# Designed miniproteins, single chains, continued (3), part 34

Each design is a single chain, and the fold is of that chain. pLDDT is the mean over its residues in the fold that is shown.

## One batch from the design tools (miniprotein)

Design m9236
Fold by ESMFold2-Fast:
Structure m9236 (fold): chain A 101 residues (1-101)
Amino acid sequence: MKLSKEEVERLVDLLLRGDLSKVKGVSEELAEELSKLSGVSLADIKDKLSDKELAERIVNIGKLLEENKDKIHTTEDIAKLEGVSPSLASALVEHLRKYYG
């Protein structure tokens, strides 16, 4: 999936804040990937998006994305970042487009 420079910059801002609870809802796909990333159950993830360990992991992905933003042109480029699965990369982009664009 092709990404604009503006979408990459919005995704960096979203992840660096470490608080997805500030956005309207979370998709089932993103909740599943965040559950895998944090070890928090899928049922709890929607209430625990502000969990400190999950927030720290999200912020670290945001930092890696910011450092590599000039190399990020597709969702597959995000999946090349350390700690990011292809499924997580896709879910993050879909969440961004649903709630910010």
Scores: mean pLDDT 69

Design m9237
Fold by ESMFold2-Fast:
Structure m9237 (fold): chain A 69 residues (1-69)
Amino acid sequence: HMEEIRKRREEVIKRLDEAMKQGPEATRKLLDELAEKGDLDTQIEVAAMRGDTARLKKLIDEAIKKIEK
């Protein structure tokens, strides 16, 4: 199942690369969409990129709980 996470990670990076080529507005829009509809890993990434420490901590705690189960 780590392979699924890795593949998902590559997909997100590819989307970000495409958006960055379109410009800052497109990148911002994609980050908003990923924050709303993305999986937990994606939401953590977006929170980290935005420097939202409180949200990042909350999402990391959520991810840890999933691993512990």
Scores: mean pLDDT 71

Design m9238
Fold by ESMFold2-Fast:
Parts: sequence; structure tokens; C-alpha cells
Structure m9238 (fold): chain A 77 residues (1-77)
Amino acid sequence: SIEEARRRAAEVLREAAARSENPEAARILTDGAERVLAAPSLEEARRIVEETFRRLSTVVDLAEAARIGQAAADALA
């Protein structure tokens, strides 16, 4: 279901935020998770994950941002 997919994507982002030692990265990930949970469609949830990845890539290693972004995107597939 779309509800279950959004919840799983948000969980990926929240777990990444909890493990982050970078306060700005944790903020971006937490904001992304809340926005994904509130997304009215799967298309908007995917857009939010993509936006979160772009923002995250400016404050953490690209490989780390890509790993987190891909895991969240996979939850919405």
C-alpha cells in the first residue's frame, strides 16, 4: 500500500538521521521523513526523497547520501 511504502521510506530516513553525527544531515533527514509521511501521493513521496538526497549530498559524502537515498527510493518502488 502507499501508506506502508511511505512509512518504510520515512523509517529509512529517520534511522539514518538517528545514526548521523552531522546535525545538519540529521535535520535534513528528519525533515525529509516528515514530508514523506505527509505526501498525498507516491509521486510526491518520490519527489521528496529525491529532494532530500540532493540536500543531503551537499553536507555528507556523495556515496553515503546515495546509499540512503537509494534505500528510501526502493521503499517507494
Scores: mean pLDDT 87

Design m9239
Fold by ESMFold2-Fast:
Structure m9239 (fold): chain A 63 residues (1-63)
Amino acid sequence: LAEVYEELAKEYEEKGDIASAYFYYGLAYAAAGNYEKALEYFEKAIELGHKKAKGALEEIKKM
């Protein structure tokens, strides 16, 4: 699962959609159990206007 999110992140990065790239890097780190890195990437995605990243950030904070 983490590998799939990493591939998606790279695809969005190549397209220039950095907000989505950061969101999928956040999901990849969360799937790998690295919640500290996941939070960093979700915060960056939120700053770039990614709507789904806020929900993901709240989910990690509940842990």
Scores: mean pLDDT 81

Design m9240
Fold by ESMFold2-Fast:
Structure m9240 (fold): chain A 90 residues (1-90)
Amino acid sequence: MPSLLEQIIELLDELREALKKRDVEKAVELAKETAKLASQLPDNPVAQEAYSLAVNIVKFLEENPNPSDEEIKQMIEAVEEIKKKLEEEL
């Protein structure tokens, strides 16, 4: 059974791919699931960074359902940075 940390990493990778495809509905669903799993690791600072990022992505995409290329790029870069930090904890 994958750890919560490994599950969060996989969800962040799927979120990145959804953002690349501009699949906003799927990106929101994946970000909500990421936040749900990350909330189960309150004592892990990097998991809490993933939680904050996921919550912010949900809020942003619900308010901005047609994000610009630059906004998508910034979200992808933030997801990749947090994913890298989480992978370093494995």
Scores: mean pLDDT 87

Design m9241
Fold by ESMFold2-Fast:
Parts: structure tokens; C-alpha cells; sequence
Structure m9241 (fold): chain A 84 residues (1-84)
């Protein structure tokens, strides 16, 4: 996981959107802690997309994860996502 997070951060920074990697990482960890498996899966797919250099797809996956997330996760991360 650390290697995936590092690759995702490097790709997001190179694309000028480092906040996208930070959001995806935070959302993945929070979803896993909350037992929100669908949001966890989408956030993990977003990290994998970032690590592969697909920043556009990663943004779409983060948006989809937040749209399907529990109300608690949407409250915590929705404003941060809207700022991207």
C-alpha cells in the first residue's frame, strides 16, 4: 500500500493536482475504518488509476466514491473534493 500511495502522490503532483492523491488516500482509509466497502473499493481504484498516470479517471472514481459514500464520509470529504 505505501508503494501505491507514493506512486499516486507522484503522479498527482506531476499533473498539478497533489490534493487529488491526498483525498483518495484519506477517503480509502476512512472508508475502510467505517466498513464502507464500496467507497473503499472505488478509492482504491482511484489510487491505482493515479499510479498508472490516469489522473482524469482517478478524479471520476473519487467523485463516484463520494456520491455513493455514507453520509458521514460525504460530510468529511465532500467540501475538500468540491475545492478541487
Amino acid sequence: MEELEAAARAAAEAAGVPELADLAIALYRAAREAGDRETERLALEALEALAAGDVERAGELVGEALARASPELRERFGLLHAAL
Scores: mean pLDDT 79

Design m9242
Fold by ESMFold2-Fast:
Structure m9242 (fold): chain A 87 residues (1-87)
Amino acid sequence: MPGIAVDPATAAVGEDVTVTASGLAPGATLVVRDAATGKVLASAVADANGNATVVLKSLSVAGRYEATVLDTAGKVLATAHFEVVAA
């Protein structure tokens, strides 16, 4: 079953956030977006071990963010949320 881990789950503006997805089939995609606007910030395709990792460097916008795993047909398999808070 696909899983998503976010470190840290709550970040401050200017911090890096690492999003890791695991248990993926080959060709599955991890997408990270701003939950309010839907703007895609980063994506990664699963490796041969079924893992995908995205590093969001120095996030400048406070708000709620969403990480989503899609299969090769574009179906949502897993979703996780995290927050970036103003200093």
Scores: mean pLDDT 81

Design m9243
Fold by ESMFold2-Fast:
Structure m9243 (fold): chain A 89 residues (1-89)
Amino acid sequence: LTPEQRAVTKLVALAIVAAAAMAGLLEPEEAVRFAIEVARELADEETLERVEELAREMKEALERGDLEEARRKLRELLRLLEEAARERI
């Protein structure tokens, strides 16, 4: 896989993992860990800190059953990571 293909694959995988957590098929903590792992590979340290914050907020929303807030945080997370990947590739 090229770096671009690898980045796209990881972003798609993150969206799937987050969707599984929202559906109750996966623990929110696992979605957070995966988001941080993707960010570690695609983003700089400043962006990683923001991803960690958004991932924590998404986990908190999922734990409360607030799927609307969780989806909002996921959209922001994916946008941030897509932007970071675009800058690096």
Scores: mean pLDDT 80

Design m9244
Fold by ESMFold2-Fast:
Structure m9244 (fold): chain A 64 residues (1-64)
Amino acid sequence: SAAEEALLRAYERVIAEGITDPEEKARLIVEAGRELGVPDEELLAVAAERLDPATLALVRALLA
């Protein structure tokens, strides 16, 4: 799905740039979702399955 592609794109950048900060990870996930035209609800559904609770909470906060 486009939501899974958004998380994969963000995760690739996280690994390539050595990002460890959950806030920065959350920003990259939201940015990738926006670029791919993913609805917030679909992005959050996939994020809830794959992300740690702290990063998920930050993604939720950025989409509110």
Scores: mean pLDDT 84

Design m9245
Fold by ESMFold2-Fast:
Structure m9245 (fold): chain A 106 residues (1-106)
Amino acid sequence: SKKEKLLEEFKKLMEEARQRLIEAYRNGDLDAARKVLREFALKADELIDNSGLTEEQRDALRAVVGRLIAEAWRILTDPSLTVEEAQARLDELFEKALEEIEKILS
């Protein structure tokens, strides 16, 4: 279905962003992390706009993406976290966001 294809596109986009954010964090490169989140936001918005979904579904997806970006930035800028702790929190954050996206698309 169109919704299944959109979910696959979100899974791919989110996995690419997650991997790049972990790499940026390992390198201490907050500018790279900021660019990854910006590119993710733009690509996610493009997927949502081209989705053919209802306004309510599009708004719900944008809300999930917005929370994901804000919470990821909070993790990436927390100086108390080890690389392993930041990775674990990002993994959990992205997994929960994907579950919310799947429910919206159901």
Scores: mean pLDDT 89

Design m9246
Fold by ESMFold2-Fast:
Structure m9246 (fold): chain A 90 residues (1-90)
Amino acid sequence: MERIEALEKALDYIIENANLSPEEIEALRRLLEAARSGDVELVREVLRRFPGLLQSAIAFLESPYASSLPEEVRKKAIAVLEEMLRAAGA
């Protein structure tokens, strides 16, 4: 389950550093739950309200702002987010 642990660490980092609204924070936490359960419908529900959320999360993790997060954590988290984006039909 190391990939999901990496996603959790990456999303927590984004939540702490990206100055998100409470609604955006909840959306990211729902994406983590969807990844843990394999719930593609939950991903689609989140993206209906926040259509750019996965792309924004990936972009943040690829940016210099995420450089203090370990490279292995970033790479594994990005891979999960890209899989979720693909599975959701984007």
Scores: mean pLDDT 84

Design m9247
Fold by ESMFold2-Fast:
Structure m9247 (fold): chain A 59 residues (1-59)
Amino acid sequence: MFEEALEAARQGDFDKAISLLEEAGWLSTVLGVRRAKERGDSKAAVLAIEVGKKSKEIL
């Protein structure tokens, strides 16, 4: 899931990335990607997803 969301974000497909993250229940990460979409910033979207993943790996 995160890998697919990362790939979508890298390609500028913010809507697909958001959909995948919402289905997974990663609501805080979804907010980060939505903000990146508003700016057209695919790098910010990728960063938001990577931060979300690392936050869960630490647990």
Scores: mean pLDDT 78

Design m9248
Fold by ESMFold2-Fast:
Structure m9248 (fold): chain A 82 residues (1-82)
Amino acid sequence: LLERVEEAIAAGDLREAARLAIAALQVLAEHDPEAAEELARRIEELARELGEDSPEFIERAARLAAEAARRAGLEAEAEARA
């Protein structure tokens, strides 16, 4: 799924890239928090590189990704402490 996001970005289709990233994060955050964190970091890096081209979409996708990864991490920590 990350490969599709990268391909969409390479093609200049930032809307498709953001849409795919958000969908992937929603699934991964609940089932694979580590993969969600990795995807969130990748989107954040891309937002920094491409911020001038499509700041609103890329920044919003990166922020949502970071929030999803943070929540997934907090849930894992809560379970470990329970």
Scores: mean pLDDT 63

Design m9249
Fold by ESMFold2-Fast:
Structure m9249 (fold): chain A 69 residues (1-69)
Amino acid sequence: MEDTPEVRARIEAEKLLKETVDYLRENGLPLDEQIRLLEETARKAEELGVPRIAESVRAMIEHLRRQAA
């Protein structure tokens, strides 16, 4: 199995996304608060060097905004 810094960064980014999604599911947060937390998660994924996870999170934000429109 690959135990490279890139693989570790991906695992950390995936863990952050899972924790954020689980938190959103447990709490009936307003749409603006949900978007804020997801934007923070996307930024952290970019900082970790995992743009694919950041792109997935931005797609989720766009989906939530469409539901509100």
Scores: mean pLDDT 78

Design m9250
Fold by ESMFold2-Fast:
Structure m9250 (fold): chain A 78 residues (1-78)
Amino acid sequence: MAEEAKEAAKEGKAKEAGRKAAEAGLEAEREGNAEAAIEAAKAGAEAAKKAKNAEEAAAATAGALAAIGAAFQAGGKG
């Protein structure tokens, strides 16, 4: 799932990458896998950085933030 977010980010699909990053982050949180959630967050952040407009940047940023939150929950350190 984190790989899907990374692929979308590489292709400049900011909205898609944000959505997939949020999904991957939530999945990683449920499994207690902080590393996977961090990777999802990185993919969302990369997509936000490459976004062409505020709408796409907001969607990618929201996904990255969701994944960051998931990483803290999965790691139990925060």
Scores: mean pLDDT 77

Design m9251
Fold by ESMFold2-Fast:
Structure m9251 (fold): chain A 61 residues (1-61)
Amino acid sequence: TRTVEVVAPTAEEARTAAEGLGRWAREVEGASRVTALDLPERVTDASGAEQARAVVVLELA
């Protein structure tokens, strides 16, 4: 099992990147299951800027 966090300036970008990662993992690494969280979470970086964080869990074959 591998957990990957995706951080992007917007929730839409984080979601798109997480979906792309899930598709890539299924096609290239042969991941048997991919689980993504329903909604990207809003987080604040060290500079105080808002970012969106999405989590993808990969279950490798």
Scores: mean pLDDT 67

Design m9252
Fold by ESMFold2-Fast:
Structure m9252 (fold): chain A 63 residues (1-63)
Amino acid sequence: AWELAEQAMIYIQQGDAKKALELAKEALKLDPKSPAGWYALAGAYLLQGNEEEARRYIELALK
């Protein structure tokens, strides 16, 4: 749950988009209402250059 989202954020900081995206998706599977999970997913999409998807997930994390 939260630990997977935190690990995804670490991979985002390291520039590993593939690993970050995998862990962010797993975090949301276990806890679909986690703001941390949505934030990690947004960060992974930003790292891939997908700004539209990143913006969408950031807005979900802030609600």
Scores: mean pLDDT 76

Design m9253
Fold by ESMFold2-Fast:
Structure m9253 (fold): chain A 73 residues (1-73)
Amino acid sequence: SSLLEQAALEAKNEGNELFKLGRYDEAVEAYTRAIELNPNLAEAYANRAAALSKLGRLDEAEEDFLQASKLHP
């Protein structure tokens, strides 16, 4: 895989650890970096949607969930 794809996976994994700690705002930032590095990483959109839902940002969460579904039906 490319260096950008590897960096995206690392950013997603950072987001996952932050999510487990309840640090949802920081998790969203990490998942956003993952998406910037690899816009086709469906799991990053799905995980960002979960974090946004925890923050009550439901409209943004819905958009990310739909994007994840489009990338990985």
Scores: mean pLDDT 90

Design m9254
Fold by ESMFold2-Fast:
Structure m9254 (fold): chain A 62 residues (1-62)
Amino acid sequence: SLEEAKELLEKLKEAIEKGDKEEALRLERQAVSELMTLSDEEIAELKPLAEEVKRLADEKGW
């Protein structure tokens, strides 16, 4: 669901900020799986959060 995808992306963001690469990779796989069940409109709503997650991962050199 949209709510579950949002929760997973928020947890992924926290894992990246904490430098927990193992947890981040696990959460990324779960988030990708959940995003694949969503409509294009729902994915568009999560785009800003997903872009923030990518920016943080890039800053960590991941």
Scores: mean pLDDT 83

Design m9255
Fold by ESMFold2-Fast:
Structure m9255 (fold): chain A 78 residues (1-78)
Amino acid sequence: MSKEEIEEEIELSLLQMELSVLKLAIERGTISKEEAIKLLEELIERLEELIARARNPEVVEEARELLEEAKRLLEEVK
């Protein structure tokens, strides 16, 4: 595994964690609607960038699934 491939996997794992934390914060009402929208839009942008750059097809596939989940959550929060 190349350094780039390892970095892609780490980035994906961090984005997965960020989405999970956001989902919990929204569910618990510990985050405002405005803050949730902003953070979800930032997460979506990072996922789209990762998909565009990633060389590992498994990372691309998982990032696409995560992107769809983040987009669904954004529509629910709006």
Scores: mean pLDDT 84

Design m9256
Fold by ESMFold2-Fast:
Structure m9256 (fold): chain A 57 residues (1-57)
Amino acid sequence: SMAEEAARRAYEEALAAGAGRAAAHTGSWQIKVLAELTGDAEEGARRGAEAAARASA
């Protein structure tokens, strides 16, 4: 699904940015949930990636 693709991309981007695996995984899950609930995979991806980055900082 679009949500799964967005979550996978955000996970990879978070890891590339130096986020820990646990934080990246949590962020990607949040992206998928938000994208499915709102129908906006891009917004969900942005929010989840930001959360993952902050969690690893």
Scores: mean pLDDT 67

Design m9257
Fold by ESMFold2-Fast:
Structure m9257 (fold): chain A 74 residues (1-74)
Amino acid sequence: NAQFEADVLLALGEIYLAIGKRDEEKGDFENALESYKKAVELYEQALALHPSPEVQRNLEDAKKKVEEVEKKIK
């Protein structure tokens, strides 16, 4: 079931997004970046299986977080 697989990927992406936000708040930008990149990958996979506005919004948030954190660790 592609929708169920997409829902699992969405849930995993949300977990990684939350971990990234926590690490970013602590100033751990390297770990935050890795978690945000993982969230992006998971959300992209979820969208490929089952497009939804929720997954798209989460993907956009995760991509923005990657861009923001990359600026801090150059």
Scores: mean pLDDT 85

Design m9260
Fold by ESMFold2-Fast:
Structure m9260 (fold): chain A 59 residues (1-59)
Amino acid sequence: MKKKYKAKRDFYSEDPDVLNVKKGQELEILKEVSPDWVEAKNLKTGKKGLVPKEFLEEL
């Protein structure tokens, strides 16, 4: 993995394209989709989806 991030807070959405995360979970950033959103993989669950960049902290 090139760069890891950590979720700064719990984040949940009913949108199937959005990645649900819990505070403290590590994510791998796969692609920037927009200035405010990234496609990421949750390293604990293995699921992928969209996450707001503002909820992520660089490790």
Scores: mean pLDDT 78

Design m9261
Fold by ESMFold2-Fast:
Structure m9261 (fold): chain A 66 residues (1-66)
Amino acid sequence: MKYRVTLSGPVTVQIGIVLRLIGDPNAEVERLGENEYLVTLSGSEEEQQAIVEQLRSEPNVKVEEL
């Protein structure tokens, strides 16, 4: 599945989120803009859903399914 992820708030928190996604073997990250990323998820449905739920739990993260 593909998701548009928009980050806001402190730069250190944004960097932490991006590094977690880049470090995940089931996530592929492409930069679309300064605070906007295309995230392509692979692996099982359960693994993909866990990543999406983690991102949506962050107060300064917007996740949009494409």
Scores: mean pLDDT 82

Design m9262
Fold by ESMFold2-Fast:
Structure m9262 (fold): chain A 70 residues (1-70)
Amino acid sequence: SNAVKEAKKMAEEFKRIADTLSPEERERFLKYLKEMKKAFIEHLKAQGYSEEDIKEVKEIFDKTIEELEK
């Protein structure tokens, strides 16, 4: 789906951005990503995306956040 493709593109961009950040900036960025994930998921639900698409998008964001918390 377009939502899954968009989430994958965003995840790659977030990883690139995180690599340029200091530890303090990275912590703030992680907080931003967690809030952005919530907002994006709510948006997808409002747009009528399937539970399968929403689950895959959640997994993409969760994996990215976990990788950036290391």
Scores: mean pLDDT 84

Design m9263
Fold by ESMFold2-Fast:
Structure m9263 (fold): chain A 86 residues (1-86)
Amino acid sequence: MPSLEEVLREVIERLTAFDRTGDAAQLRAALELLREAAERYSFSPVLRENIERAERALAAGDLATARGHVLGAAFELQEILREKKE
C-alpha cells in the first residue's frame, strides 16, 4: 500500500492535472486516495471532514469548492506526516 508521503504526492499531482484540464475525474481520483489514507490512519476528524465536504461539492457539480476541500485534506495529511517525522 502507498505511504502517506506517496498519497500526498499523488493527490497534489491530481490537483495540478485538474487545474490544467478541468477534469472532475482527477478530483475523484484524489478523493479515493484521501479516503483510503483516512481509513488507514483514522486519527484526524479534520481530514475526514474535508473529504466529506469535497465529496458533497463534487456530487453537486461545484468543482471549485470540491478542489478547495481536497487541498484542505492534503494540507491536513501533510501536517500528520510532519508530526510523525521527529
Scores: mean pLDDT 80

Design m9264
Fold by ESMFold2-Fast:
Structure m9264 (fold): chain A 95 residues (1-95)
Amino acid sequence: PDISGIEDAIKETWKQPPGSTSSGTGIDNSGKKTSFTITKNSDKTLTLNGKTDDGGSVSASISTAKLALKKSGWKITDIKTDLKNKSFTITAEKL
């Protein structure tokens, strides 16, 4: 997967005060684009909201986001999925 857009968005959002939001795009293992919104919730936590594109897999989008978060030094604390709407929310804590 190409996680560089997600990593950049995480880094950009983390430079800003709590409440700041940035958007990023990743490419999953199937070559499909996934759109993400990243929100800095506190000095220790962020939330990533993802929407899987048509023809994509929610699990593949989540795997792509998890890889970006872990590589960026974040521990995933919660994952909420909405399979019907092909969306998900990941909460992560800074390591």
Scores: mean pLDDT 80

Design m9265
Fold by ESMFold2-Fast:
Structure m9265 (fold): chain A 64 residues (1-64)
Amino acid sequence: MKPDEKEILQALALIYRAIAKTHDKDPEVIARADELTERALTGSPEEAQEALNELKKLMREVDK
């Protein structure tokens, strides 16, 4: 897999985690964001993509 793709996914995961912590509305949401971010950083590129998609979904739910 191309290194650039993995770096982009990891960077996006860190950004979404930071946004989740900024909202600070629900400790469970923050814990889930941290778990998904860890998976995105340590998992395979496919696992990172799945974790990132879940982070995007989680952030959309929090912003509502």
Scores: mean pLDDT 66

Design m9266
Fold by ESMFold2-Fast:
Structure m9266 (fold): chain A 87 residues (1-87)
Amino acid sequence: GGPATVEVYVNGKLVGKITVAPGTSKTLTVEVKKGDTVTVKVTNEYGSATVTLTVKEDGTVTVKATATDDSVKVTVKLGDEVKTAFT
């Protein structure tokens, strides 16, 4: 398959976008504040998946995307909170 696209939104605003080729991994880091809503959307040729989290304390969100030819896995980490999405 083709590359996967990962879009990161904070409070509905696009703050980061990365493209991940099959067989590669990329990481995006975003500073966030308590009360922010972070939405990460991943899309490849097979579909899309979304993960959303509410920031409980000021900090940094780390988004890591790992793509294969037919899938992409996104891990979203904020302190000890970890969420994953697949498509």
Scores: mean pLDDT 81

Design m9267
Fold by ESMFold2-Fast:
Structure m9267 (fold): chain A 95 residues (1-95)
Amino acid sequence: VQAALDAYVATARALGTRAVVLLYDASVSDAALVEKLEEARRELERTVAEARAAGLPAPGSAVLVAGPLPTAEVNRLAGRLLEEAPEAVTVVELA
């Protein structure tokens, strides 16, 4: 898990993302979390490449969600964390 998280954060920072928020349900297995992190890393690379091709800036923040989390709760927590620490890496496990 840690190696996949480190790779995701390093990719986000290299692409100009200042803040990274990871929210996950405690029931998510290590294997599923690794797969989600690797998928999100590829998606971030694709999104930034498409934005650059269109002449748009890279996203200032990246939010990754793993597991069956309610959308309203995810948006509320991610918004708060980005406001409080817009240049930080924040990992939150939700029970």
Scores: mean pLDDT 67

Design m9268
Fold by ESMFold2-Fast:
Structure m9268 (fold): chain A 95 residues (1-95)
Amino acid sequence: SVTRKILEAGALVALADMLLYLASKETDVNKQKEMIEKARELVEEAERLIASVKQHADQLTPQQQAELATVQRDLAHVRERIENMEKEVEKKLAE
């Protein structure tokens, strides 16, 4: 089901965002790194689900198109946060 894949992708993105929030509060740099790595895995799974949905983009209802667009926007924001947090962790580990 296309709707199920869009909902699953949205849930994975939301979970990744939550892990990044928890990682931002973590004082142990190694644990912070592990949480960021888990958030990346969730985002990559969401991207795979979205790619699968996009193979049938011409068959999507207007509601499914709107829901997909929302998930893609949220995914882009979470991915940017992952990249920024990974760079900050790398700096802390290099010092």
Scores: mean pLDDT 88

Design m9270
Fold by ESMFold2-Fast:
Structure m9270 (fold): chain A 61 residues (1-61)
Amino acid sequence: SMEEEFEELKEKIREAIENNDSGTVLENLVKMAELIKKMDEEKKKEAMEELYRLWEEVLSK
């Protein structure tokens, strides 16, 4: 499901952040953004907030 794909991408991004693997972070952030485009309006809002938090985590490190 889209929710399972989203959670898998989020896990990969968090692991890549921990490992300072910026290439993998960027690749999976792009994939997450593309997945969000396909979501329902309500799910899109929550998913965008999670994407923003991950992006802030990357920038704050």
Scores: mean pLDDT 81

Design m9271
Fold by ESMFold2-Fast:
Structure m9271 (fold): chain A 65 residues (1-65)
Amino acid sequence: GFEELKEKAVEAARAGDIETAKELLKETERKFGREKALEVLEEVYRVLMEQGRVDEAIALAKEVT
């Protein structure tokens, strides 16, 4: 479900797997729509920013939005 995709995207971001996080964001948009995908993006962005991975957070946001 949505929560499972969100959790997987967040875990991928924490592991530094930006490509998997991006794919899961696209899957979320496909299955649950843009609003839910942006909710997942917000959580992933927060995790990357907290890790000091600022450039990767910005790049991911540009790719999805």
Scores: mean pLDDT 81

